Designed miniproteins, single chains, continued (2). Designs and how they scored, part 110

Each design is a single chain, and the fold is of that chain. pLDDT is the mean over its residues in the fold that is shown.

## One batch from the design tools (miniprotein)

Design m7816
Fold by ESMFold2-Fast:
Structure m7816 (fold): chain A 75 residues (1-75)
Amino acid sequence: SVKAVKQAFDQALKKKDFSAATPYAMYLLIEENRALENGDYKTAAGNAVEFAKIYEADGAKKIAGLYRRRADRLA
């Protein structure tokens, strides 16, 4: 489930194990794209918000801002 994948990703980020976090981030991106193809913009927007929070925690302000704008456009 997306929730379990997200929890594992959050744990990897807390350990600063970004190499272990990458497969989970890719999974979330694929699921967001699938939600978009199915017209589930609410789920896609929610996933974009989660990516923004992750990049904000990592200090990647520009990438986080892109995901925030993506979420706003999808909502």
Scores: mean pLDDT 73

Design m7817
Fold by ESMFold2-Fast:
Structure m7817 (fold): chain A 77 residues (1-77)
Amino acid sequence: SVLEEFEKILKETDEKLYELGEQKDYQGAVETLKETKKKLEELLKENPDMDPELKELVKQTIKHLEGLIEKLEKEIK
């Protein structure tokens, strides 16, 4: 299901970010967040008929990721 794909993307991203954080690889963290955003945008594009509440959740997650990317890029310089 689309929900299972969404949850899988988030879980894989979280695991990757944890590993990168342990290595202090903040550039890798920014790249990972950008890749996750692209995956979520593709999920929306490929599933135009998904549940409206799930669609809003995915959109809100994309907005949250954009905010995290901006904050991290400012700190890394």
Scores: mean pLDDT 85

Design m7818
Fold by ESMFold2-Fast:
Structure m7818 (fold): chain A 91 residues (1-91)
Amino acid sequence: VKEVLDKISEAQKIEKEGDEFGRLIARLKRGEAYLELVKKDPTNVTAQLLALEAERLRRKIAEDGFENVMKRIEERQRQKELEALRKALEA
């Protein structure tokens, strides 16, 4: 239980401090942790409700073209990193 709660806490921290890509990944990780919690304690109604919310979020992301959104975010982040590396090499 503590390990799952630690994962949720870490995901929330990344979501709060992270960029748009980091926030999206943190939300997915949080949903995965909620599903793990339900598997360990299936009688916990609160955990079941949180898992349903996580499933709804996952479905929405998938429906909105998660792969296309992720590709665009990754490409944008990769371009920023490459530009920073290029500037460092030219300096």
Scores: mean pLDDT 66

Design m7819
Fold by ESMFold2-Fast:
Structure m7819 (fold): chain A 97 residues (1-97)
Amino acid sequence: KVDELIARARANAAKGEDNELEAISLSLRPDLTPEQKQQMEKAAVLYGEAIDYFLEASRLAETEGEKVMEQVEELIKRGEEKFAEGNALIQQTLDAA
């Protein structure tokens, strides 16, 4: 189901971009400590890494299709792991603020 993986990877990349922009916005909040701002910057980096994995998964699925489905699924999984790390870091930082 190559089309479903391409759609999933693209949707996840778009969510990652939205979350990266939100993390950058949070890093500029005047009420956060320097440490909290640094954690928001780290979350933005993690979302950027997630976006890169999702875009590579989409590219690989589009170019090789069925031949590399396992590799595409692994790239999506790695992107989802980085996305979850970013989400956890934001939540932890906001809970502390």
Scores: mean pLDDT 83

Design m7820
Fold by ESMFold2-Fast:
Structure m7820 (fold): chain A 68 residues (1-68)
Amino acid sequence: SRGDKILEEAQRILDEVLSDPRTSPETKETLTQMYEGLKLLVKQGDLDGAEALLRNMKRVYDTLKKLS
């Protein structure tokens, strides 16, 4: 489903951020909170909101990769 694909991509981003020892604890917490919010949006059927939050997670992740 659309929700399953959103969750799978968000989980992949979170797992990569959490496994990187160069990422600050504060940034790991921020991405974790974003992921929890995204799960809630999917559970509520707000797939457009979930996709918007996923885009924000991707932007944060891309910025982290550039600063490493």
Scores: mean pLDDT 85

Design m7821
Fold by ESMFold2-Fast:
Structure m7821 (fold): chain A 87 residues (1-87)
Amino acid sequence: SARAELEELDAEAVRYGRLAVEALEAGDSEKAREYAERAREAGLRAAGLVAEYLREEGVPEAEAEALEAQARARVEGLGEKMLEAAA
């Protein structure tokens, strides 16, 4: 289901985000960048499922699509900042 896929992708994004921060703190910019890119990819895939998940939960289509757009923008903004920090 969209919910199960969303939960798995969100967990992956959180895990790689944590690894990216740990690598950055350790001074390993190459590893930090690799993990940040993986976190961004997983986060964007998760964001892409938000509208489908919300529709399955009974949220009106227009509201679900607006929330997906917000989730996607948030992931892209965070991902950009993490990649800039790892550069």
Scores: mean pLDDT 82

Design m7822
Fold by ESMFold2-Fast:
Structure m7822 (fold): chain A 90 residues (1-90)
Amino acid sequence: DLKDGDLRFKIEVDEEGNAKIVVYRVDLKNGKLEKLLEVDVPENFNSKSWQALAEGVEKASKEKDLEKQKKLIEEGIKEALKNSGVPVVT
């Protein structure tokens, strides 16, 4: 069951066949999903990349401040990309 403030991530494939990770926050009071972040999935995304992303989202789910939630998700994505050999933005 979805609760207000819950985080969900999906792997979405566009019309070109490119995979994207999209992170949403549940807003039950307004009946909507708020898109927080969208990141392209590199071809060498591996099990350590997925673990880092999952850990970042779990930490963000425990945070009450939206800006801190976004930062935790961004850090999880950076660690995921680092584990896939993609250059990390400094």
Scores: mean pLDDT 70

Design m7823
Fold by ESMFold2-Fast:
Structure m7823 (fold): chain A 81 residues (1-81)
Amino acid sequence: SPLEELKKELEERLREIFEGQLSEEELEKVIELAREVLETWVESNGDMQVVLEEARRLAKKYNIPEEVMASVLGLVFELTS
């Protein structure tokens, strides 16, 4: 499905950016956060306020640094534009 293809591309791009900079455990958490942000974007029909609120909630839940969250949001917006 288009959503599953976007999730794969998002995972590949995040691994390229953070591989060797984050532990495998930390990278898996970032990928999971990114998938949930992408799903929220699709479910909300691109409502940026809903997406940003969910991204903040997930970043807190997974203890993801702000600079990493910024990269996730940038990739989601790039891939969905």
Scores: mean pLDDT 83

Design m7824
Fold by ESMFold2-Fast:
Structure m7824 (fold): chain A 104 residues (1-104)
Amino acid sequence: SELEKRIEELEKEIKDLEENLKIAREEGDYITEIVLLIRIGELYMELGRAYAELGDLEKAKESLEEAVRYYSEAARLAEELGLSVAEEARAKAEEARKLLEEVE
């Protein structure tokens, strides 16, 4: 199905970005790390919504929990560096938590 294909594409993109995140961390590129953490969180939000549309609420929940985790890590790191993007990352984490409550 088109939805199952979208899920597969999202999972592949997440895997590629997680590889890039590992490189950014090894290089100490904190700005790229924060950007990648937010982007991975956004993809997990999309994955959670896609699984919810498919009726797989357990995988939707797992994906949204990952989105919260990635956004929360981005917010923490941005806060430690005094970057204003910490506020955006916190807001995205709260949005993910709200969606998680809707699928529990």
Scores: mean pLDDT 90

Design m7825
Fold by ESMFold2-Fast:
Structure m7825 (fold): chain A 75 residues (1-75)
Amino acid sequence: STYEEVRKKVREELESLSEEEWREMERELARYREALAHPGSIELAEMLLETARKKGAERLARLLDELLERMRAEL
């Protein structure tokens, strides 16, 4: 349940990004946005986390870090 809650928060955060914020992270994040809906996308979530950290998206990075810990524990 907590894993699904964090996953939902990550999805909501991605959906809440402005078009300007999306363009700044565009090439990497557009690919991974779809993949976050797919079970077993740990590697893609890891790459998304690194992209978020590089771009200074601290809230998204925090949520992705939590999601990854839960994916490793439950997937």
Scores: mean pLDDT 63

Design m7826
Fold by ESMFold2-Fast:
Structure m7826 (fold): chain A 80 residues (1-80)
Amino acid sequence: MPPDDFSGWSDEELRERFETARLAAEGLEKERDRIPEDVLREYLDFVIGVLDSLYRYTRERDPELAEEARKLRERLEQLR
């Protein structure tokens, strides 16, 4: 799925989106050696894109969520 535009999202919806991205990231990290390289790259790019957008949107609105998204994004960048 493409990265989301978070305009108009509630704080709860933003946190649910982060949790969905976090679970996807954990799955990618755990199963990295079992995922084809092209598929892994596509999913990493998607999840990183979501986290980058979430970070930029939440930086002033929910700084705690923004910091969690930034840390997860940096961790996933190591898998590229």
Scores: mean pLDDT 77

Design m7827
Fold by ESMFold2-Fast:
Structure m7827 (fold): chain A 66 residues (1-66)
Amino acid sequence: VTITGASPSYPEPESPEQKEQVEKQKKLATEVIKYAVELMENSDDIDEVGNKILEKQEQLKKEAEK
């Protein structure tokens, strides 16, 4: 049989709760990345893109703490 998972980049989720947290974090990170890509497509200003990314990151952080 094939068993893979001896060296995870992050600590393995030991409980269903941790599993969900990891999944949620990945989802949030993916959303931020997608937002950044869209901003880069629409704007040539690196400073504006950077500020918008930080703003989006804080927005998602606040929503997660809600």
Scores: mean pLDDT 69

Design m7828
Fold by ESMFold2-Fast:
Structure m7828 (fold): chain A 87 residues (1-87)
Amino acid sequence: GGKEELIKLLEETIERLRAAQNLAEADRILVEARERVKKLDVSKEDKELALKGLDRAIDILRRAQTDQEGIDGAIKALEETLKKLKE
């Protein structure tokens, strides 16, 4: 169902972030994921949880001092969100 599609999207987003070469590419990946989540037919609760996690990942990325710090921080934020969705 929609929740499985949401989980898959976040897992794919994490893998794309691991392959990202810089903060600009990582930011684009997160913004695109956020737009895709908004279009998914999932519960309000799951959608809000995912969007909050993506917003946190974007904030971490944009405040980072280095590419690696930002990308690693964004991945961790999405992994925490994914864990909550799988509860």
Scores: mean pLDDT 89

Design m7829
Fold by ESMFold2-Fast:
Structure m7829 (fold): chain A 74 residues (1-74)
Amino acid sequence: MKVSVETRLLREEGHLRELEVIATGDGLTPGSIGYLAERARAAAVKEGGRLLSATFEVLDDNTVRLRAVFEVEH
C-alpha cells in the first residue's frame, strides 16, 4: 500500500499545539486502515511534546484523519 501523510498545524497557543494529520492511501481494507492510522500517529509524534488528546476518524475510502493536541515545553 502506498500512503501519503500530510500534517497541518491548526492551532498554536502558548504551550499547546493542535495538529491535523491526514493520511491518504490507495484502496482501503481493514488491514490498511490500521496502517494509515499508524502512519498518521507517527507523523504527529514527530512534533514532540506530551500528547493530551487524539481523535481518529475515517473521512472516506482512502483518507483517515488524526487530530492531536500536544503540550510542549519552553
Scores: mean pLDDT 70

Design m7830
Fold by ESMFold2-Fast:
Structure m7830 (fold): chain A 71 residues (1-71)
Amino acid sequence: VELSEEELARYREFFAVFDRDGDGVLTGDELALVNDWGRLQGVPEAATGELDWEAFLAYVRYMRERRAAEE
């Protein structure tokens, strides 16, 4: 795992904020919130479909890689 326990805890909080209905999957309006957050982090590429916890972590790792490449 590329993320520390501290980073995992932080991203769990983000996931909980985005998971507005508490179903454990980000879809529709919740996915739009994730995409807005990604844009604020400098990632223009939009996530599509649905994101469970594992997919959300993959998106976070991808976003961090994109931000590093922009530096």
Scores: mean pLDDT 68

Design m7831
Fold by ESMFold2-Fast:
Structure m7831 (fold): chain A 62 residues (1-62)
Amino acid sequence: SEEEEGLRRALAIAFKSVAGREPTDEELQELLDLVRQLEAEGKSPAEITAALDAKIRELAAR
């Protein structure tokens, strides 16, 4: 969907800003899955953003 493609682009930009490199397809999928899980749990946009920041830092440290 256009919404999913937009989210993938936003996640890739956020990842590159933190990690200094392009994310792999696997890393992008992990971030997308996290967003979908937190949305399903009824988390706020602020909570989702905080969780994404933490996950990007985790992936960047690998």
Scores: mean pLDDT 84

Design m7832
Fold by ESMFold2-Fast:
Structure m7832 (fold): chain A 87 residues (1-87)
Amino acid sequence: SGDELLEQALAEAERIAAEVRRLMEEDLEKGKKYAEEQIKRWEEEGRSGSAEEALAKFVAADYLRSEVERATEEIERRLREEERRRK
């Protein structure tokens, strides 16, 4: 059912978001690129699928995009604070 597809998509998105966060902590640009490729893949799959598949894929893409934006802001804030403390 659509609810099962959505729940599964969100669970996958949460797992990928955790991996992306780990990659971004090691290399911000590499982590962002990995996330962008995954988002693009899900959006492309959503455009060619059923309405229920499209919803699941677009929700997964949106979730990951939001997590990347949040992680980017947090990491960049920490880097700026570290630079300020060194001066």
Scores: mean pLDDT 83

Design m7833
Fold by ESMFold2-Fast:
Formats: structure tokens, C-alpha cells, sequence
Structure m7833 (fold): chain A 55 residues (1-55)
């Protein structure tokens, strides 16, 4: 799964892009490990804010 691979990236920009690709709220469970790895990163949290606004 390309989405899961991108979310496992060490690059916050790649993770933020992966979050923006999520179109199904059930895939939100894939976000938790990525958010924990990038806690405090502005790019990742901005993407999460956009994700939350979609659902």
C-alpha cells in the first residue's frame, strides 16, 4: 500500500502529502503512528487540520 509506505516516511513533507491523499475517514487509524513520530511538526499538523476539516 503506497499510502502506508508514505505515512511511514521519516520526511515530514512526505507524511503531510500522504495525509492529504486520505479520502476515507476509516483510514485515520493509519495516521496515529505517523503523528507520534512527527509530533510538533508544523507541516504534518497543518495537513492533519485539513484532513479533519474534510470529515
Amino acid sequence: DELARLLASDDPETVAEAIRRIRDPSQGELLRPALERHVGDKRVWEALREYAARF
Scores: mean pLDDT 75

Design m7834
Fold by ESMFold2-Fast:
Parts: structure tokens; C-alpha cells; sequence
Structure m7834 (fold): chain A 77 residues (1-77)
């Protein structure tokens, strides 16, 4: 396949409305690869960030009580 997607890390945090959470993931990112961080709150995607660096960071604020789930995906050509 021209692109391989691998989940390199996954974290979940219980939150209250108005709480701010920062997710930082680190991975080895080869030349030409992309590290993507996706944050889901109660089943909805609330943030997506792509990076070619070994570190990706996203800060999110909870609109309501529930769970943030953050997933880091490494995409290699």
C-alpha cells in the first residue's frame, strides 16, 4: 500500500464542563511521514492536528461533562 496508518498511542480522560486538557504525543516520525492527533469528546471530533515533527500537542476545553479520547496516528508512505 502507498500509505500505512498505525495507531501509536491512545489516551482517555474523564472531564467536567469547562475543564482544559492538553494532549502531547511523541513518536519517531520518519522522513515523509506525518503524525496526526485526533481528539474526540463524547463521540464528536473536537480537534485534529497534523505534524511532521516527533511531537504533536493539542489543547482542548470541554463543552460538557464526559470523556476526551486522543489518538495519535503515524502515516508512512
Amino acid sequence: APITNTVVDKRSVQVKAGETVTFTFTADVPAGATLTLIVVHNGEIVARKESTDSTVTVTVKAPEDGTFTAVAILSVP
Scores: mean pLDDT 83

Design m7835
Fold by ESMFold2-Fast:
Structure m7835 (fold): chain A 63 residues (1-63)
Amino acid sequence: MRVTILYDPKYKQKVIDTVKSVGGEILWEGKDYLVADVPNDEKVINTIMNTPGVKAVALEAAV
């Protein structure tokens, strides 16, 4: 599923590494946000949300 991750720019590399470690692909990189395609799994989302510097995660598949 596609997610938008808002983060502190100081932690950008840690956020990218975490997305890749959970099997995600980076689709777009902004200064303080990433758009990524990640596995549709609650544990994956929780791992990203608990990454240092992550402020918010917006899910396109959350219903």
Scores: mean pLDDT 79

Design m7836
Fold by ESMFold2-Fast:
Structure m7836 (fold): chain A 84 residues (1-84)
Amino acid sequence: MEELIKEIAEKLKKTDEKDIPALAQEIARETAKKYTDELAANLKKRYKEKGITRSDEQIEVQAYTAAALIGIGAFIDALLELKK
């Protein structure tokens, strides 16, 4: 997490204000690609422990959404670090 925030902050320093929305979308997509499989495996384990039945497709969609939100959160944290 800390490394991701620092990496995003370095990219933000080199990005024009007009391109910031595109960078935010890119970070969300790349974070989703990187962490979806791990989050999907964790969700499958948690649902099994709770006796909840969901399809692999439903779990993958949920994991992708969660991973994208992690990327967005790291982007916001990077913006806040630049204001310090």
Scores: mean pLDDT 78

Design m7837
Fold by ESMFold2-Fast:
Structure m7837 (fold): chain A 86 residues (1-86)
Amino acid sequence: MPLSEMEKELLAMLEALAANDKTGLTQKELRDIVERTLGRKVSETRLSSILNSLEAAGLIAKDEETGKYRLTDAGKAYLELLRQRA
């Protein structure tokens, strides 16, 4: 089945983090990349909610010193599952 709109948002976020795995991304940088990928605006509240859910699920981790998010190994595995459905 094609990806849902939420799954497209998740895929765009995880792809952005995978592409920047060595440096990580701030919430602002991630939002800018996701908006370009989807061709539409994403609210700060929606992005924050998704980031909080991904962090709680152990799919991403935040560096408290830099404020940058990175994919975990579990996040990389989840991204591959989403790619197979795309």
Scores: mean pLDDT 81

Design m7838
Fold by ESMFold2-Fast:
Structure m7838 (fold): chain A 68 residues (1-68)
Amino acid sequence: MEKELYAAAGYRIARREVGTGAGNKVASIVMEKGKDAGVELLAELTGWSKEEARERVDREAAELAARL
């Protein structure tokens, strides 16, 4: 499911850049409110632009999908 893929991608990036608590928050927001809400939170937590956060999420999601 696409939403679960983006939740996993957001979790991995936020955990790597900020920590496990941030990963959990991003994953929860993606599952509750969708990809764009998770991208906004990730940008806020990391200081990245929304565009950079979206690109990183899309790249991580593509990597995860390729391994399935």
Scores: mean pLDDT 84

Design m7839
Fold by ESMFold2-Fast:
Structure m7839 (fold): chain A 64 residues (1-64)
Amino acid sequence: METLLVESDDPEAAERVLLRLYLEGLITDVRRLDEHRFEVTVPREHLEEVVARLRAAGFRVEVL
């Protein structure tokens, strides 16, 4: 498992995208750290796809 830090100026939009990724089985856990930041747990095999999809949605993504 890998951990991502996801930052968004629109937390509701981020929550919708993260819920979709969770339902697709691409992420395993999401924790809201503050108003703009989320900690996301990703299986290593899905890391590249999840990072690309989150960045395409306009979110800032850091691999921890």
Scores: mean pLDDT 87

Design m7840
Fold by ESMFold2-Fast:
Structure m7840 (fold): chain A 100 residues (1-100)
Amino acid sequence: SAQEMLDLAQQMLADSERLLRDARERFERDPRNIENVLFIGLATMSISANALVIERMVDKLKKNNAPQDVIDQMQQILDRVRRIAEEARELYREARRLVE
């Protein structure tokens, strides 16, 4: 159902926020630790995968003529997860720079 997709997307947003927070906290504790590259890389991949899943949900809701308010809510979640993914990619680039 549309509500089940919204609930799942909200969970994926919360998971994405936790992954970025945990990655950032680990990086800030020891910025030159090479393990940061692996940890942030895995977090970035997971967050990006969440964005792709939510994008597919938006497409499915549009094809099924779901209410516009539900589509708009899902799009807002997608936009937020995409911003989190970009922040994770930026953190990944910074972590790589510091170990070279």
Scores: mean pLDDT 90

Design m7841
Fold by ESMFold2-Fast:
Structure m7841 (fold): chain A 81 residues (1-81)
Amino acid sequence: SHMMEKQREELLKKLEELGKEVEELVARLRQDPESQPLADELEAKFEEAEERIKKAIEEDLEKALQVTGELVGFIRELAER
C-alpha cells in the first residue's frame, strides 16, 4: 500500500530527526551534574525505542507508530522544564 510505504518513510525520517534532537539534549544535560541521570535515561530509552521501532516497522507498523509516539512524548517532557 502506498499509504503504508509513506508512513514507513515518514517514520524513518522522524527517527533520524529525533536522534539528532536526543543527541543535542543529551549533550546539554551532560553539562549539568544534576542532569546526568536524565541524560543516561534519555539515551537508554531512545536506543530501546529505536530498536523496537526498526524491528516492528515491517511487520507491525501500528506498534512502530505507537512506540514512536511514546518516545516523542518522553523527549517533549524532558525538553520542557
Scores: mean pLDDT 81

Design m7842
Fold by ESMFold2-Fast:
Structure m7842 (fold): chain A 81 residues (1-81)
Amino acid sequence: MKEELERIREESRREAEEVAEKYRKDKLAEIAQLSINNIPLPKELGVGPENVLEALEKETKKIYEDTFERTFKKRLEEALA
């Protein structure tokens, strides 16, 4: 059980890391395209241009934490079933 819990945690961490990294890359590409076309930034990044990277980092961390919690709970429940 302890080794299984460690494996589930590690797998959940990797999955969360992949999801967060993809989100960060996709959002950076979106911001770049909006900037080229002089379109306003998305509502979730409604801070001034000087703070956009900090807002993105905060969102990316939240995506990581939310994804880790969801996947860890799911994998743990599956393992206990």
Scores: mean pLDDT 73

Design m7843
Fold by ESMFold2-Fast:
Structure m7843 (fold): chain A 62 residues (1-62)
Amino acid sequence: GARSGETLGGAARADLLAAGASEEAAQKVYDEVYALGKQGASDEELARAAERLSREALAQTG
């Protein structure tokens, strides 16, 4: 749900910023995970999405 999306997206955003990702990239991951949560994605689906999107963001950051 939206609350899980906010929590998991927020955690992913914080981890990305700590790893040196840009604020724009970190915020994009948060927004995508939050949107999935609002659409009714399960906590397991949200966790997988957060991991995948975070890896993609870090790969683009170099």
Scores: mean pLDDT 80

Design m7844
Fold by ESMFold2-Fast:
Structure m7844 (fold): chain A 84 residues (1-84)
Amino acid sequence: GGAAVYNAEMYIGLARDAVGAGKPDLAGIYAAEAVRNARRAREAGDTLGADAMLRQAGAVIDEVLKLDPDSPEGKRARELLEEA
């Protein structure tokens, strides 16, 4: 266990770095991968880890859409989060 949570945490870090670099689409791609891995963690029974990763991904997605409200990758990440 924990591989999905570890992967989600890694992607959240990469998404934050991309936000800092002014790359909203790249940040959106990484945030979407964080949401997918958090969902896999929930499917594996790690609801506490999944909830923590989804909250962090949501915060990064908000920063992505603040940089570019029309980012297709940011919008896709938001849709994935709302379905999680």
Scores: mean pLDDT 88

Design m7845
Fold by ESMFold2-Fast:
Structure m7845 (fold): chain A 80 residues (1-80)
Amino acid sequence: SLLEEARELFAEALARQDEPTPEAVAAALRAVALYAESQGFLEMAEVAREAAERAAAGADPFAVAAEADARLAELIEKHR
């Protein structure tokens, strides 16, 4: 599904870095938000955009990434 593809894009973006920085997590989440918005998944786009803003503002990148992944998983389950 498109939601599973968006989650995979996020995982791949983070996996390309040895240590996820706030900037890297924010960039990955912005990419997910743009993809979700382009596919009409506005709720997912909003979750990813908000998480990207928190990461860019200096929130713990591991906590933001984990929370975003959990929220994306919830949206995938909701649309099955």
Scores: mean pLDDT 73

Design m7846
Fold by ESMFold2-Fast:
Structure m7846 (fold): chain A 90 residues (1-90)
Amino acid sequence: SMIEKKAEATKKARELADEIRRVLESGTPEQAAEFAREAIKKAAEMGYDVVTVALAISRAATALGHRDVALEARKAGQEEVKKINEKKKS
């Protein structure tokens, strides 16, 4: 159901937001940006709501003062949405 799909996307978004916080606390912003791009791509491939996932990662990065990482997460999310929309036209 749509409700179950939204619940799974929300759970995945929380898990990935927690992981980006750990990467930003223990690693570099560059490593966090690479993690965000890969995590968003994999979430899209697994059928999760990309907007929900990308926004959660972006908000977590912003809360920790990493606006650059937040912007990279939003860009990655937008790119995966474009790919999904292109598939719907075929």
Scores: mean pLDDT 83

Design m7847
Fold by ESMFold2-Fast:
Structure m7847 (fold): chain A 78 residues (1-78)
Amino acid sequence: APTARTLVEVRNDTALADAVAAALAQLPAPEHPAALYIADQGDTDGAAARLAAAARAAGIEVRVFRNTSRMEAIEKAA
C-alpha cells in the first residue's frame, strides 16, 4: 500500500490548493498519496475545503488541521 503522506499548506493562496487538486485528478490511483494533510491557515476563500473535497472524491484519506494554536505556540517558542 502507498505510504506517501502529503502536506499542503493553504493560506490566502487559492491557486496552490486548486493546482494540487488538478494534479491529483491527473495522477492514476496507485500514484495518489495514502493521505493528504491540509494545513488551513485561513483566508483561503474555501480553497482548503475544495481541495479536501477533490481528494476525498479521488479516494484519498484527508485530514484538515486548523493551526491558530500552533502559530501561538511558535510565537511562544521564539
Scores: mean pLDDT 61

Design m7848
Fold by ESMFold2-Fast:
Order: sequence, then C-alpha cells, then structure tokens
Structure m7848 (fold): chain A 100 residues (1-100)
Amino acid sequence: SKEEERERAVDLILAAVYHYARLVEAGELSFEEAKERLTALIERIAKELVEKYGPEFAIETLEETIKELEKLLPSLSEKQQEIAEYTIEILKKIKKEIRE
C-alpha cells in the first residue's frame, strides 16, 4: 500500500541517520562526507517518491520523517543529534523545492 511505502521511506531515512552517525563516531567517515551521502540519499528517495506517487505523497512522507526525527532528538547522543538536525534541514529544503 502507499502507507507501507511511506513507512519504508521514513524507516530508511531514520536508519541512515543512525548508520552515518555510527560511521562518523567510529572515524570511518567525516561529518562532511556523512552529510553529503545523507543529502544524496534523501534527494534520491524524494525523487523516487515524486516519480512513483506524485509530489503531494512525497511532501507528506518528508513531513512525517521530520516529525519522527524531531521526536527522537531528545534521546539521541550529541553526534546523532547533529546528523539528525542536518537531516531535518535537508528534508525541509527538498520539501520546499517539490512545492515549487
């Protein structure tokens, strides 16, 4: 269903935040490299959602992802918070671009 696809997209972005925060903490990736990879991933996911389900569904999925990340922020480590906050900003930026 469309709702299952939305949940999958949200879960993928959340998993990526944790994954890249872990790589940065392990010294396997710089913060800048993690941010670049997260941006590329989110842009790809947003594009696929627009192509398959239209801009409204994509915007709603990005908004749900922002809400889930904002809920998680108080429970995250400082490094996880920094990556999550960057992810929220990129999600907001892409959402605005889709609305145009």
Scores: mean pLDDT 89

Design m7849
Fold by ESMFold2-Fast:
Structure m7849 (fold): chain A 112 residues (1-112)
Amino acid sequence: MEAAEVFDKVIDYFLADPELAERVLASDPFETLEIAFRVLGQEEAAEAIRKIREGKATPEDLRVVFRALGVDDSALEALVQFEGPDKVVEAARRLLESIGAALKEAIRQRLA
């Protein structure tokens, strides 16, 4: 629920700037998230997304991203129980790709 509120605020921000929204829509889901975090002044989260895209992310990078999304550490703790950083990074990568795609689709629907 709180993550959805952060998501809605990001959408409202991009809808207030149609040129920025068009640039975001031209990007991949991860690039969309990177641009969103950078625009919101979340440079560390933007860098963490880049590392996730490159397969170089650590669980600490995931904490930075989820915190920036307004998600508490309890969500990441659930992922940590899988053991092994590769499984945690893979699960988080798939989730973040889905979030980026959903954000991009929501912006596209609101601009139509």
Scores: mean pLDDT 72

Design m7850
Fold by ESMFold2-Fast:
Structure m7850 (fold): chain A 65 residues (1-65)
Amino acid sequence: SPEEQQKANDKMLKRAEERLKELQRRETEEELKRLPGRSREEVEEEGRRRLEEKIGEIRKQHRDS
């Protein structure tokens, strides 16, 4: 049923969000190594904003489906 499909998709979405958070954390560490002149706080803030945007995008994709 559509309801069951939507529930399954929602759980997959939550899993994707958690994976994105882990990937963003790793990317932040890698970026800090590549760009030692950037402040850690600034890179982490940009990372959090990018993460929120990505989460918003996949949530929008979920709604559009």
Scores: mean pLDDT 78

Design m7851
Fold by ESMFold2-Fast:
Structure m7851 (fold): chain A 62 residues (1-62)
Amino acid sequence: GIVDKVVKLMDERGIDLQEPISRRTAVRILLEAGLSRSTAERIARNVRTGDELVAAVKKYVA
């Protein structure tokens, strides 16, 4: 699913769960995972680390 794709894209970029992630990088990962730009930007708005990105995506697909 989308969560697994986000985790794979983070791993391919060398981004650990505890690592800081920029809003720009979070948006790019979410777009590559198949989300729209508007949804990606909304999810990425309050994401600061890799684990927060994963948690936000899990909440979105719940």
Scores: mean pLDDT 84

